# Designed miniproteins, single chains, continued (5), part 72

Each design is a single chain, and the fold is of that chain. pLDDT is the mean over its residues in the fold that is shown.

## One batch from the design tools (miniprotein)

Design m18487
Fold by ESMFold2-Fast:
Order: C-alpha cells, then structure tokens, then sequence
Structure m18487 (fold): chain A 58 residues (1-58)
C-alpha cells in the first residue's frame, strides 16, 4: 500500500495529467490541486480528486 505522501503525490499528478489531456484551463487545474492539498486526510483528498477527475473528463 502507498504511503500517505505517495498517495497525495499520485492524486496531484493524476489531476495535472487529466487536466492537460482534457484541455482544462491551468487556473482550474491549479485550483483543484490546491483543494486536494488542503484536505486534512488522505481519504478526503482521494474523494475530492476522484470528483475533479470525473468533472474534467466530462
């Protein structure tokens, strides 16, 4: 299982890459990444990241 730091880094990379792949404005991607970093727990960060990944793919 990944460490909490590795899980957060993976979520950040997934958001950045998905934003690029789906031509999402960099300001919106930065906002999503900031929100993931602001989450106090890994599980909350994962939930937020999954929602943003879904929104960006739509």
Amino acid sequence: MMTPLQQRLQSMLDIRQTGVDNNVPSSQVDSYMDDVLAQPTVSQAQGVSQRYLSDMRS
Scores: mean pLDDT 77

Design m18488
Fold by ESMFold2-Fast:
Structure m18488 (fold): chain A 118 residues (1-118)
Amino acid sequence: MLSAKETLDRAAELLDKFIKEKGLVGKTLTLEEVNQLVDELISRLNEEDQAILTSVMGYAGLIIAITNPETKVVYTDKDGKEKTLSASSSDEDHIDFLMNQSGASEKEARYVLDLLRS
């Protein structure tokens, strides 16, 4: 079984490669487009990599934004406002995104963000 860090690193590698292959570097993606891209990528992977990517699916938008600094993800916050997530977004915005998309607690969201930056 992979550690949480190894799982996130492998998911980041898979997503970064796929975003580059699709010519999406520097593009603004909606959360719906991110979910569609994740589903397409999962369908092309072996069983082990499918399990990895499925386990972090709620984090995919943040992983894409952090690993591809020129690529942005647009989502709707808890107040119905459109927000843009990028590598330059605040820690609070990254944490709020993880909590809203994965259902993680603030403590769990901070832990995931720390792992992605390590």
Scores: mean pLDDT 81

Design m18489
Fold by ESMFold2-Fast:
Structure m18489 (fold): chain A 62 residues (1-62)
Amino acid sequence: SMDRERARELAEEGVRAAREGNLSLAASYGTAGALIAVSAGDNETAREVLEEVERAIEESEE
């Protein structure tokens, strides 16, 4: 669905932000993507979005 596609796009933007060291922006994109997926009834995609962005944030931490 378009909502799943948009949620994944936001996850990719979140991962990019995390890799650039902008953790606040990464969290914002991850949250937005997850909310879109949940609103569409796609809890699986929401979980995947959060896990992808959280992993990228963890990789940027010392």
Scores: mean pLDDT 84

Design m18490
Fold by ESMFold2-Fast:
Parts: structure tokens; C-alpha cells; sequence
Structure m18490 (fold): chain A 71 residues (1-71)
């Protein structure tokens, strides 16, 4: 199932990006309490929301592709 494998690989990439963004957010808020770092943290938070949506979409598509293979 080439399509399923590709979608699973993409989901793994998105998950890694989400985790990296979360770690960067934690680092920014822990290292300094400046308004600039707070703004950067908010921008990262908005980016992770988009990554969450993309991850969910890819996972659903992978599940549909697996169901098609069994049919």
C-alpha cells in the first residue's frame, strides 16, 4: 500500500514539526519573560494549530486508504 505508507510518513513529519514547535515555545517562555519572546511564542502557537489540522487530515486520509485496500 504505497499511498498508506506515504501518508503515514507525512503524518510522522507533521508530528515531529508539532513537537519541535512546542519545544521552541517552552524554550522561549522559560528563557526570558520579554514581550518580544511572548509575541514569538504566540506566533508559534498559531503555527501549531495549522500543523494540527494538517496532521488530522493526513491521518484520516491514511485510514480511508487502508479501508479501501480491505474492500
Amino acid sequence: MERVAGLEARAKELEAQREAARNEYDKLTAESHTEENQKKAQELKKGTAALDAAYDAVRREAEAARAEAEA
Scores: mean pLDDT 76

Design m18491
Fold by ESMFold2-Fast:
Structure m18491 (fold): chain A 105 residues (1-105)
Amino acid sequence: MKEKREKVRELVKRATAEALRIIGDAIQEALELKKKGEVTEEEIELLFKLASKEALKVILEAELEEMEIMPEEYTEEEVKEIEERLKKVEEEIEKLKEEIKKLKE
């Protein structure tokens, strides 16, 4: 149990840092593009939505990995719920990428 708890702790730290980095990078990019006048407010909104969904995907993937490390603490239904949520987030990310691509064309 102690070894599994430590792995989960490291996983959560890593996932949180990655999610925050994704959001931070998007904020910096949006600020630079806005200062240069090279992007519309609609493009900035889509950029933030995409970054938020990509950050959420990182967190959900980490939750699934935690459930694999400690399967005795989670039900099959809880695992399935996170898997279904991850699939929906991945679908939303692809739709946002397509919308951003269309605005640049």
Scores: mean pLDDT 83

Design m18492
Fold by ESMFold2-Fast:
Structure m18492 (fold): chain A 64 residues (1-64)
Amino acid sequence: SEENRKINREIAEKLREIGDALNLRLTGQRTIRLYKETGSLSEEELEEGKKKLEEGAKKLGIEP
């Protein structure tokens, strides 16, 4: 039905958004971890990692 097609599109869109937010958060976490373990990152790269972590967490409705 038309209604089922709309629901399926909404589900697909929400899953895509969740995937993007998860990827952003994980990327931020990896950057921060590398900084803590190696010290091989610039302060600018660390700041970008923190921003990605915070943005991803915000989109997922969880704490950074």
Scores: mean pLDDT 83

Design m18493
Fold by ESMFold2-Fast:
Structure m18493 (fold): chain A 96 residues (1-96)
Amino acid sequence: SLLRRAAELAREAAEAARRGDLERAYELAREAVRLFREGLEENKDKLSEKTYTTYFSAVGILGAAIDFAYSRKDAESLATEAEALARLAEEVAELV
C-alpha cells in the first residue's frame, strides 16, 4: 500500500538524517509526505470524515516541520519529524 511505502521511506529519511545525509533525508521525507497524501486520498471512502481530516491536517503539519528542519539544516529535528510521519502512516494503514 502507499501508506506502508510512506512509512518505509519516512524511516529511511530518519536514518539518513542521523547519518548526516541531510539532502537524502529531505528527499526521502518529501516523497513519504507525497505518498501519505496519495494513500489518504485512495482510502478516503474507507475513513470517516473526521479521521480523514485529522490525518490530512497531521501530514500537513509534519510536512511543514520537515521543510523547516531542512531549512535550518537541523538533522535531529528532521529525523524526529520523519519518525513521527512513519508512525502516522502505519496508524492510518491499520485503519484501511
Scores: mean pLDDT 90

Design m18494
Fold by ESMFold2-Fast:
Structure m18494 (fold): chain A 68 residues (1-68)
Amino acid sequence: DPATATLNQLRARHGRPPTTLDELSQASGVSKSTIRRYLTGEIPAIPEDTLRRIQDALGVPEEDRPPP
């Protein structure tokens, strides 16, 4: 799954253990579908609050996070 690969590549870069979209969904309160689309660049728009929750759950600095 490209989204899971992107997620775990980012976590590894910042010294975090691997995780799943399901775990990130539970931690952020955002659906797995929305997170997957964000990580793959599929989503045309995402609410700022939702994006912030995903990025906070990733545990990486804002400037190093994937683009919307």
Scores: mean pLDDT 70

Design m18495
Fold by ESMFold2-Fast:
Structure m18495 (fold): chain A 64 residues (1-64)
Amino acid sequence: SELAARTVAAAIDLVGLKLEGASREQLRAHVDEYVADLKARGYSDEEIAEVRAWLERQVDELLA
């Protein structure tokens, strides 16, 4: 799906930012920007909540 492809691309961006030394706050800001873009595109609150939760787990794993 387009949503899945966009979400994978966002996760790849998080990996790149982490390798460049981004903080937890900077990684979370990137997630917030991506979620705002999804909302602007008309995705449902339920789809957005699932994507946010998954990306926040990726941030936690990258910083473990």
Scores: mean pLDDT 86

Design m18496
Fold by ESMFold2-Fast:
Structure m18496 (fold): chain A 50 residues (1-50)
Amino acid sequence: KVDKRFKEAAAAKGIKTLEEAATYGRVPTEFTLPNGEKVTLLPAANIYLA
């Protein structure tokens, strides 16, 4: 239920390239999804954001 929304939240924060996603993978970043849930953005290797 959260997978697609998680990607949208990451994109909304301005993460649109693999380089930016890789930077976030070094430091976990917390996002708040539209339904109020909180998720942590982990290593770019496991997250396809762009």
Scores: mean pLDDT 52

Design m18497
Fold by ESMFold2-Fast:
Structure m18497 (fold): chain A 91 residues (1-91)
Amino acid sequence: IQELLEKIAFYYGGYMAAKGAIEGIPFEEVEEKLKRLSETVPESLVEAALKGAREAIELLKTKPAEEVAKEYEEKLKEAQEELQKALEQAS
């Protein structure tokens, strides 16, 4: 479960960075929003999200923001589905 949560956080961070680029939001502002997650989630998940966001920023130098956002959104949905199945099988 913890591995799935870290994977979800990573893809969420990347998705938020790419979506921010589409909406014209500076990365600094996206990074601040992700850091605020520390109020509700463990530091390891915040670090995973920040790593995902930084990797997405590197991809945005060579790929359209719309493509990067779709890629991270798909991976995020897949990871969320795996977590839901793991929670249903938690015994």
Scores: mean pLDDT 79

Design m18498
Fold by ESMFold2-Fast:
Structure m18498 (fold): chain A 92 residues (1-92)
Amino acid sequence: TEEFIERAKERIEEAAKLKKEDESKKPEAEALLQDAAVEVASFAVGLEAKGDTESGKKAMEAFVEKAKEEYSEEEAEELKKYMEDVYNDKKS
């Protein structure tokens, strides 16, 4: 779980860097964030299916905390909402 969380955090940093470097790369940066959120949500669902709900929740929480470091609070909350929606859809 630790390694997966660190990779997800790296994607948030990469997306933030792309957004700062070039306005034309904003759609690419947004796609990277959404892809990372989907992977974290899918990972959390997989852990819960194995009975490890706590590790899944920690992974999602760590992802949101990293987003708050690189993005505005509003943008981080939107990303959290997107990730939670994916998690709920995959869990159902």
Scores: mean pLDDT 78

Design m18499
Fold by ESMFold2-Fast:
Formats: C-alpha cells, sequence, structure tokens
Structure m18499 (fold): chain A 80 residues (1-80)
C-alpha cells in the first residue's frame, strides 16, 4: 500500500540522517513517521507531509535526497 511505502521511506530516511549526524533531517523524518502512524491522518495528508520533507532535504542535503530516491524505488518495488 502507499502508506507502507511512505512509512518504509520515512523510517529508512531517519536511519540515514542519523548515520550522517544530520539532526535536523532526522527530526523532520521523525515528524513524518509520527504523522504516518496517526490513524486519523489520511493518505493524502501523509503524502503531502512526505512531499514537504523531500523538498526540505533536496534544498539542504542533495546527497541524502539521492539516497532517499533510491529508497523510494526499493519501497515501491517491495509494496506496490
Amino acid sequence: SLREVLLEVAERALELAKERNDKESAEKAEEVIEFLKDEKTSLEEAAEKMREYLKFVYEKDPELAKEIEKIIDEAIEKYL
């Protein structure tokens, strides 16, 4: 499902941000994860939150953004 793809991407992005000692990107990834785990959050809202996170990462850390793109491709193959 799309929610499983988004959750996998957010969780793996959090792990990468922690490995890179990028506290700001890690904190934003944690926000996305909490938003995705909230049963009251729609898939549309979750997708919007992920888009905001990706925009932030592309502007701040293009190397991390490239790694996240690879994770997105892998998650899509796994869950869709």
Scores: mean pLDDT 79

Design m18500
Fold by ESMFold2-Fast:
Order: C-alpha cells, then sequence, then structure tokens
Structure m18500 (fold): chain A 81 residues (1-81)
C-alpha cells in the first residue's frame, strides 16, 4: 500500500478523533463535556504521531495504529494527574 502524505495524515487524524469523540458521546451522553475536553487535550498529540508516522513512509493501517497508541498514552497521563 502507498504511504500517507503528512497532509493526509493530519486530515485522517482529525476525522478519526471527531468520530471517536462522537462515538464516546453517543455511548456516554452524560459525560459529553468531559469527553470533549479530553479529546481536545489529546488532539495535538495524536496529530503529531500521525504526521511522524506518515513522514516515516508508513501505510494507513500503521499510521492509525501509532495515532491510537499516542492517544491512549496521552489519556493515561491525563488520568494520572
Amino acid sequence: AEPLTPEEAVELARRVLDLYEQALIDQHPENADEIRKLVEKVRPVAIEAAVEAAQQGLTLDEVLRRMAEAFRKAIEEIKKE
């Protein structure tokens, strides 16, 4: 498969994060404001991870995996505060 461009990685990360935010809100509407705040805090970290993966010539699946890992680690760090 062809590697993503950094520009495509940014668009992908934003779309995936928006879908993830909406899915969490749909499952837990009582926590909507907290979910939005959490997603906004991790958004730049996830975008950076996606761009770095694309710059390394990684495929769509690998970019998604690295973005998901960075997003999960960022959430874990926020929960420790």
Scores: mean pLDDT 79

Design m18501
Fold by ESMFold2-Fast:
Structure m18501 (fold): chain A 73 residues (1-73)
Amino acid sequence: SRVEELVRLTGLPRALVSEALRIEEELGVGLPLERLAHLTRGAYEMAGGNEALALRIIRRELEEIKAHPERVR
């Protein structure tokens, strides 16, 4: 599954990567899984391991990507 692949790519908690995928699907970004993995790891590191803060960072970054659909991130 996409959740299992994202867990494998990131090494992060299943609950966090599952919610990151849900947000990405909700926003309809269509981000490649490798790029979502990179974004999720960066957000988790920036959040100092705080999953709730990491999810807020992920949502903000995905909203920015959605606002600029012609940009390669």
Scores: mean pLDDT 84

Design m18502
Fold by ESMFold2-Fast:
Order: structure tokens, then C-alpha cells, then sequence
Structure m18502 (fold): chain A 89 residues (1-89)
């Protein structure tokens, strides 16, 4: 549906400076309407990171890509935390 695709592009542009929570809500709505399981997992991952639920974030990531170890995830945590903190400002 071209109209649905254009609507999502416009809404994404309108909220690019919005709080992270509003951006995640739009992303979830898009993923649900498109039936995109990978996008749904990505949204759940970012929400877990925002809530500082690193155990859940790792479980989501590992279920999507089993080759990612806990040690690799923990090594990237400071960078991921900085990205989330920046997005919340």
C-alpha cells in the first residue's frame, strides 16, 4: 500500500526530534501494520535498553543472532548506553 508507506515516511520525519518514547511507539505501530517480526524484535530490544533491562535486551539480541555472545554484548553496553542517553535528551 503506497499510501501507507508514504504516511509512515512523513510521520517518521515529523517525529525525528521527538522523545525516544514517541519514536518507539511509531516504530512499533509500523512493525505491527507491516507484520515485520524483525522490526518488532528491534523495537523490543531498544525498549529493554531504555528500561535498563540488559538481561532482556541480551535475550532478544541472542534469539535474533545466536552468534552474539554475552561478552560481546557487555563490551558494547557503554556505547549502547551512551546512544540511548543521547536519544533521550
Amino acid sequence: DDALYEEFIKRGEEIEDAPLEEQLELAREIAEKLGNETAKKAIEFVEALKNKDYEKAFEILHSTNPSITREQFEKELPRIQAIIAEAEK
Scores: mean pLDDT 69

Design m18503
Fold by ESMFold2-Fast:
Structure m18503 (fold): chain A 83 residues (1-83)
Amino acid sequence: ELLVEDLEFPAKIYVNAGTDAAGNRILSPVKEVNSVEEALKWAREEYRALLREHGLLDPIENSAVLVARKVGDVYEISPLPRV
């Protein structure tokens, strides 16, 4: 919905890495971030870690755009599929 660069800081964010084979959502813990740079760095590392934990080993490319969606009082971060 929003680009990460359009977020108001400080912000609470979590990463959505998709759905496992059983249909359960793969979500990170919530993190408070104070800048676009901090948000992008943390979100990319968490997404990569979640993919590894669930047998999906490919890291996000540096060019991958991250989008943010407001869910209650926090933002869900996910990769934009077209990047």
Scores: mean pLDDT 72

Design m18504
Fold by ESMFold2-Fast:
Structure m18504 (fold): chain A 96 residues (1-96)
Amino acid sequence: SLSVTQTPSSLEVPAGGTATLTSTASGDVSDLEWEITDVRGEVGGIRVTVDKKNKTATLTLSGLAEGAEVVVRQVATDKDGNTVTSDPSTVRAVPA
Protein backbone atom coordinates (compact mmCIF):
# COMPACT_ATOMS: atom_id res chain seq x y z
CA SER A 1 0.00 0.00 0.00
CA LEU A 2 1.00 3.64 -0.45
CA SER A 3 2.67 5.62 2.32
CA VAL A 4 4.15 9.10 2.48
CA THR A 5 6.20 10.82 5.21
CA GLN A 6 7.09 14.51 5.40
CA THR A 7 9.82 16.13 7.54
CA PRO A 8 10.13 18.19 9.58
CA SER A 9 6.65 18.24 11.19
CA SER A 10 7.27 21.78 12.55
CA LEU A 11 9.82 24.37 11.50
CA GLU A 12 10.50 27.92 12.66
CA VAL A 13 12.68 30.14 10.48
CA PRO A 14 13.71 33.80 10.84
CA ALA A 15 11.61 36.33 8.92
CA GLY A 16 13.04 36.69 5.40
CA GLY A 17 14.58 33.23 5.76
CA THR A 18 14.19 29.93 3.91
CA ALA A 19 12.37 26.75 4.99
CA THR A 20 12.90 23.37 3.32
CA LEU A 21 10.55 20.37 3.67
CA THR A 22 11.27 16.90 2.30
CA SER A 23 8.82 14.07 1.64
CA THR A 24 9.48 10.39 0.92
CA ALA A 25 6.87 7.98 -0.43
CA SER A 26 6.80 4.19 -0.72
CA GLY A 27 4.76 1.74 -2.76
CA ASP A 28 3.76 1.99 -6.42
CA VAL A 29 3.89 5.80 -6.62
CA SER A 30 2.90 7.34 -9.96
CA ASP A 31 2.56 10.97 -8.78
CA LEU A 32 3.56 13.28 -5.93
CA GLU A 33 1.86 16.64 -5.37
CA TRP A 34 2.52 19.29 -2.72
CA GLU A 35 -0.62 20.61 -1.05
CA ILE A 36 -0.13 24.02 0.55
CA THR A 37 -3.03 24.89 2.87
CA ASP A 38 -3.82 27.53 5.47
CA VAL A 39 -1.41 30.26 4.33
CA ARG A 40 -1.21 33.19 6.74
CA GLY A 41 0.91 36.20 5.83
CA GLU A 42 3.24 36.74 2.88
CA VAL A 43 5.50 34.15 1.25
CA GLY A 44 8.07 35.55 -1.19
CA GLY A 45 8.87 32.37 -3.08
CA ILE A 46 7.87 28.72 -3.44
CA ARG A 47 10.14 26.20 -5.17
CA VAL A 48 9.04 22.59 -5.77
CA THR A 49 11.15 19.64 -6.90
CA VAL A 50 9.63 16.17 -7.42
CA ASP A 51 11.66 13.02 -8.13
CA LYS A 52 9.13 10.34 -9.08
CA LYS A 53 11.82 7.66 -9.67
CA ASN A 54 13.22 8.04 -6.13
CA LYS A 55 9.74 8.83 -4.73
CA THR A 56 10.97 12.02 -3.05
CA ALA A 57 9.93 15.65 -3.19
CA THR A 58 11.35 18.91 -1.79
CA LEU A 59 9.50 22.14 -1.07
CA THR A 60 11.42 25.36 -0.38
CA LEU A 61 9.64 28.43 0.99
CA SER A 62 11.61 31.70 0.93
CA GLY A 63 11.06 35.32 1.93
CA LEU A 64 8.48 34.56 4.63
CA ALA A 65 7.18 37.72 6.33
CA GLU A 66 7.37 37.95 10.13
CA GLY A 67 4.44 36.00 11.59
CA ALA A 68 3.75 34.07 8.36
CA GLU A 69 2.48 30.52 8.87
CA VAL A 70 2.05 27.83 6.20
CA VAL A 71 0.66 24.30 6.52
CA VAL A 72 1.96 21.80 3.96
CA ARG A 73 1.02 18.21 3.06
CA GLN A 74 2.28 15.77 0.44
CA VAL A 75 -0.18 13.73 -1.62
CA ALA A 76 0.98 10.47 -3.23
CA THR A 77 -1.10 8.79 -5.96
CA ASP A 78 -0.75 5.26 -7.36
CA LYS A 79 -1.51 4.02 -10.90
CA ASP A 80 -5.03 2.96 -9.85
CA GLY A 81 -5.87 6.49 -8.61
CA ASN A 82 -5.61 5.68 -4.89
CA THR A 83 -4.20 8.55 -2.80
CA VAL A 84 -2.54 8.95 0.60
CA THR A 85 -1.76 12.27 2.28
CA SER A 86 1.07 12.95 4.73
CA ASP A 87 0.64 14.38 8.19
CA PRO A 88 0.83 18.18 7.98
CA SER A 89 4.00 20.21 8.50
CA THR A 90 3.70 23.73 9.91
CA VAL A 91 6.24 26.41 8.93
CA ARG A 92 6.37 29.67 10.91
CA ALA A 93 8.44 32.80 10.41
CA VAL A 94 9.62 34.29 13.72
CA PRO A 95 11.33 37.62 14.42
CA ALA A 96 14.96 37.58 13.18
Scores: mean pLDDT 82

Design m18505
Fold by ESMFold2-Fast:
Structure m18505 (fold): chain A 61 residues (1-61)
Amino acid sequence: SPAAAALEAEFQARLWKASKEYNEKLDKITDEDERNKAVLEFQKKAQEIVADYRAGAAALA
């Protein structure tokens, strides 16, 4: 369906943007504690993006 295609496109775009921002942040970090914090923040963001996609997909079923 068009709605399912749009949801998948949004999911992919959000993951790509989050990954890009995470990699740009890592390139600037020299402190281990800041690096560990960035990793945890990215993992949390990725989990939220996946959860939002799953909820959206369930709502369209």
Scores: mean pLDDT 86

Design m18506
Fold by ESMFold2-Fast:
Structure m18506 (fold): chain A 78 residues (1-78)
Amino acid sequence: SLVAERWKKFQAEQEPRAKEIEEALEKNNGELTPEIKKKLAELAQEMADFAEELAEETGDERLREMAEKLRELAEKLA
């Protein structure tokens, strides 16, 4: 499946960023510092963009709804 292949590639590309955020949270005892919030906002925006791309290719409205929610989250964290 093209969708499954693109999802795997996206996960691989984002794994270093996700781990960096996880390590930053651990170092700050789970506290959402401004820098961590910024990194989370950037990751959420990237995920939103990818979900929207998949929604356009598949016609799956649930992916479009996910993209919208992720964009709203990114805006709140920025």
Scores: mean pLDDT 82

Design m18507
Fold by ESMFold2-Fast:
Structure m18507 (fold): chain A 82 residues (1-82)
Amino acid sequence: MSPMEQITQLWQAFRDAMDIFDRTGDSDQMLDQLRSHGITIDPDTSQRMRHHGQNHTDPSSRQQLYDTLTDQLDRRMDQIMS
């Protein structure tokens, strides 16, 4: 699979995981979804996601989670492209 195809699949996995989180607030389900697509989530980040899941309807909590995950996604994309 080309690096561009891997990046496309990574973005699809991220969007799917965010959709699950937005619908359910279930951070464990979101974490499992990300891991199933090859995104490595460290214990500290998973703890933060669970904390934010408690405020599922809070826009600021959602934005902080989005920022954390996009940072990890960006690191993964850099690894694929280098």
Scores: mean pLDDT 72

Design m18508
Fold by ESMFold2-Fast:
Structure m18508 (fold): chain A 71 residues (1-71)
Amino acid sequence: MKDVGQKELDAINQINKYTNEGIKAYEEGDADKVLEYGKKVLDAGVTTHSRVLGSRAAGGLFNLAEELKKK
């Protein structure tokens, strides 16, 4: 209860930051870097809600990395 709301906001902000960095890595063609940010997004969640958000975002980044590897 104490600080849980701030930790959740920090987690959501971290998920958004790493997702944006992963998309930038995809635009640069760096599949390994996209995977790295996908893992960071997956690990950033601290509640069920932020973990679900992180899992969905990580899944998107992992799919983008696989698309780069098929080239």
Scores: mean pLDDT 80

Design m18509
Fold by ESMFold2-Fast:
Structure m18509 (fold): chain A 90 residues (1-90)
Amino acid sequence: SMKERAEKLLEQIKKFEESLDLTKKYIEEHPDTPVETLKQIKEQVEGNFNLLKEAAKDIKDPEVQEALKKLEEKVKEFLEWLEEKIKEKS
């Protein structure tokens, strides 16, 4: 059902947010992480977020759309932070 699909998407959005926080913490705890690894993390986060957006495109639930919008902002902030780390090592 659409309700079950919306609930699953909200769970996936929450797990994605948690994975961003854990990834940031890992990079901060491992300052010697190679630039190639940081670039791979960037590509993977961008790719996974695009897949999540595609899965959500037909879900008109307002709670899902608001959660996705907030996640998009967090993804943007994470990627901008990661890009600065890449530049510092390049």
Scores: mean pLDDT 87

Design m18510
Fold by ESMFold2-Fast:
Structure m18510 (fold): chain A 92 residues (1-92)
Amino acid sequence: SAALQAELQALVQQLEAQGIGVDVEIEGNTVKITLSGLTVTQATAAALTAIGLGLDGIKTEVKIEGDTLTVTITAPTEDEALKAAIEILKSA
């Protein structure tokens, strides 16, 4: 929904203001988040949130390379994928 996309954009701006690089790619019910410039604590928190969402029936793929975290989310609907993305961004 437009409201969820607006909430996502607000979180992206908040994280960028903190010096975190944020890239979000939306393709239907798949959302790919790339976060860069993370501390180990921030990357761990975001990765654990993504793994927890995977246990709730949302498909998540997590990749950590140095200070960069990539999460690919596939949910039954775009709105469910956007909600999952928002939760991951809030944990960083």
Scores: mean pLDDT 83

Design m18511
Fold by ESMFold2-Fast:
Structure m18511 (fold): chain A 95 residues (1-95)
Amino acid sequence: SAEEIKELVDKQMAVFRALAAEIEAALARGDLETAQALLDYTADLVETFKKIAKQLIEENKDNPEVVKYLEDAVAELDALLAALKARLAAAQAAA
């Protein structure tokens, strides 16, 4: 159902936001090795989520609410990863 898909998305987004917080904490303490490892792990999970999201969008193309919820989640994750990658690259260049 639409509600089940939204619940799944919300739970996965909470996991990604928690991982982002861990990466930010590692960056704040100058632990660039942990930041890189967590970022790589998070990027792999985001790629897996994007594949699942693409499948769910195709299966639910007649439900604009579900499509938008999935598209917005993917857009948020793309922006989050881009920001974290830029911050890690800047920190590594300064080291």
Scores: mean pLDDT 90

Design m18512
Fold by ESMFold2-Fast:
Structure m18512 (fold): chain A 88 residues (1-88)
Amino acid sequence: SVEELYEKLKKKLEEMKKEWEKTDPEVSKMFKKMIEELDEVYERYKKGEISEEEVKEAIIYTARIAKKIAKELGREDVAKEFEELIKE
């Protein structure tokens, strides 16, 4: 479901934000922005302002960007987890 996909992605983004908070605050801030934008899109969906298809596309897009960042950070394990979310 869209709700399950949203919750799984948000949890992983929060984990990455927390992991990088002390090591690279700029990277942590990037994940924080992604979480804030994801939350805004999901809230619009809950209010009936966007379709289920639109929110699903936004979630998949966010997961693709997160995968790219994880790969650039040398976290191939995390990039694989984001890829699995995209394939759902």
Scores: mean pLDDT 85

Design m18513
Fold by ESMFold2-Fast:
Structure m18513 (fold): chain A 63 residues (1-63)
Amino acid sequence: SAAEKARLEELHERAKKGAIDIAYAQGFDSATAEVIDDEHVKVTAVKDGKVTERVFKVEDIML
């Protein structure tokens, strides 16, 4: 339903923000996040000019 889709989209947006916040907390200079599927987000983070990619489960971010 539209309501279920809206809740999933909100969860994904919060998960992306959470993943980016984790990257900054780990000392990265910048980070971006994208949704891969309903259960996973991918973070692309940069530190000292080096690019690192990491995949997180949405459930592990939404503590």
Scores: mean pLDDT 83

Design m18514
Fold by ESMFold2-Fast:
Structure m18514 (fold): chain A 74 residues (1-74)
Amino acid sequence: ERELAAKALTAAADALEAMGKTDLADKLRQLAKDIAEGKISFSEAAKRLDEILSQLSDDEQKAVLAAVAAVAEA
């Protein structure tokens, strides 16, 4: 569901903002908006998310993935 994917991306953005990664958080919020509005495919969204995560340290990436998992398990 597009709304669930958008919520997961927003949770990831909030985690990045808490870590001081405001530029990456803004990119994820835009991605969440684009997927919710149907402007981007799930495959393209996943690719862009992977590109953002690859710029993070292992600890930062784990924090982001934990935030996403919390939304998916709700």
Scores: mean pLDDT 78

Design m18515
Fold by ESMFold2-Fast:
Structure m18515 (fold): chain A 106 residues (1-106)
Amino acid sequence: LATTISRNLDGVGDTLSTALKSSQTQAANLATASKYTLDGVKRLADKLPDKVASKKISELLGKASDYASKAAALADAGNTAQAKEELKKALKYVDEAKKLAKEVAS
């Protein structure tokens, strides 16, 4: 399960990184897709046997999902600079969650 979470977060990290380099419309679409994927991964994190790790990873994924959602809304509104800042925050929380998931998987 922790290995599955880590792999899914690698994919989301790649998607968010692509969004940072994309056109406004594509950035909005990729941020929205990332939000829903992060919500799904958070449901997997809630099932982790290590309840301390489960809570920490779920909180980080919740923050990442919130920032991806904010980025999508800002990109749709044409606020590209602010959208990029929110995408960077989402990516930071994805990276932190991925690090914890890898520690649990090992």
Scores: mean pLDDT 83

Design m18516
Fold by ESMFold2-Fast:
Structure m18516 (fold): chain A 73 residues (1-73)
Amino acid sequence: TPLGELIRAAGLSNAELGELIGKSQATVSRLVRRGEYDPAFAPVLARRTGLVPVTERVPGARRPRVVGARPLP
């Protein structure tokens, strides 16, 4: 998924990202499988890659979907 690719570009596993943002590996893996965005992802990924997640609103969903990444402005 675009989110999974961005996490790997940051040099992180789902477990390592979870530790950095105060979430379990299971929570991060679930979000990655669903392509779901968490606001806690953006600062960590931006610092490591210079990229920020691009998100789209999903009707009826609690979380927006990550559809790609773009450079920091």
Scores: mean pLDDT 79

Design m18517
Fold by ESMFold2-Fast:
Structure m18517 (fold): chain A 60 residues (1-60)
Amino acid sequence: SKLEEATKKLYEALEKDPNMSSAELFKLTQELMKELDLSPDEGMEALQKALERYIKKKLE
């Protein structure tokens, strides 16, 4: 799904730059929402899921 694609791209961005600011993450989320035609709610869900995956991966 487009939501899963956005989640994957956000997760990969976090892995590449773990010091990425909240503002940079939010900007990337907005760009992905525009590119993939996601609603604001879907974009925020993708960001939340990417952050959850990133945190879980660090604990494993």
Scores: mean pLDDT 81

Design m18518
Fold by ESMFold2-Fast:
Structure m18518 (fold): chain A 113 residues (1-113)
Amino acid sequence: SRPLTVEVRAEGKEFEIRVYDAQGRLLAELRVTEGKAELKAEKDGDYFEIIAENGKIVEYKVSNLSEEIKAALQEIVRLLKELRDPLYEAGLMTEEQKKALDAVIKKLEEVLK
């Protein structure tokens, strides 16, 4: 397995995670804004997208979910589980953002089984 590089940014009420492959190419990106979470993953025609609003999945698209995309998505799940509660308790995340992230985590765990 090739190493993944992860970047996490939290500023104001915005939260972002980016996952890169060993060549520095973006594999997956999660962006959270007021009440909305968007996750996209793409490589070589493989595609994955989740959009969550108000604690619900409003869009879900997948095509050829490769092991490399799965690895990037598993890393995002791990980070979200580690960071969600600390960010919320620190006042860096709204209740609506937390609900959107909970919906994304649940859907990712369902898909990555």
Scores: mean pLDDT 82

Design m18519
Fold by ESMFold2-Fast:
Structure m18519 (fold): chain A 73 residues (1-73)
Amino acid sequence: SPLSAAEAAASLRAGAEAAARGDYAGGQVGKHEGLKAFPDNEAARAGLAAGAAGDAVATYRHLRLAEQQISAA
């Protein structure tokens, strides 16, 4: 089932924190769960792309922005 906004935001935050620790596998799981709930969120998509490129800083920034946008909706 699709995640609620709160669950998606929590998943994106967990993904950002995992990427900041260098845990890209954990970060990818959080990104995929957030994108399943909000597939058109540009920041979440950008975070996924940055994580695939191994850019922890960009991944953290984009996923945190996605979390903030979803939490404000």
Scores: mean pLDDT 71

Design m18520
Fold by ESMFold2-Fast:
Structure m18520 (fold): chain A 86 residues (1-86)
Amino acid sequence: SGAVRISLEETPESSELRTVRVEFDGGPSAIALVSVRENDGVPKETYTVRLEGRAQIDITVPKSATIEVVLAEDGRLVDRRTFSAS
């Protein structure tokens, strides 16, 4: 099964932004979908990034954002995690 590691970079309190690091180490049939939902303002979009194989991405998001990571293997949902960037 795929493995997903998520870490939040430490930022000053004066910063409105947070960098989120997502590392994925998946098998040939595993994918991870990283979705960012901004909970501030009117209307807010969901941004989605697809990770396959072995991948690392850094995403800079507002601290008000919610991040969801969905792990699928061979077309089946195997894990879903949601957390705040605050």
Scores: mean pLDDT 72

Design m18521
Fold by ESMFold2-Fast:
Structure m18521 (fold): chain A 80 residues (1-80)
Amino acid sequence: MEVGEAARRGLRESGSIGAGAEAAERAARAAGLDELGAELVGGSAAMAAAVMRAVGVEVGSEEAAEMAGRAAEGMAEGLR
């Protein structure tokens, strides 16, 4: 799903949780989710990345990007 790839790319290229979340939210809006749905998708990516950082995984790593992407995808699927 495009929201997952947006979250992964945003995190890997910026090293910023906020940038990854914003990229996922923009992709969710482009996919036709409403404002609350898009915010939930971005928030899910941000929470996953924050948890990975809290356990010592680098925010710009492939592991953090993959977790954020999966969280964004799971939320978007649950809302559609």
Scores: mean pLDDT 83

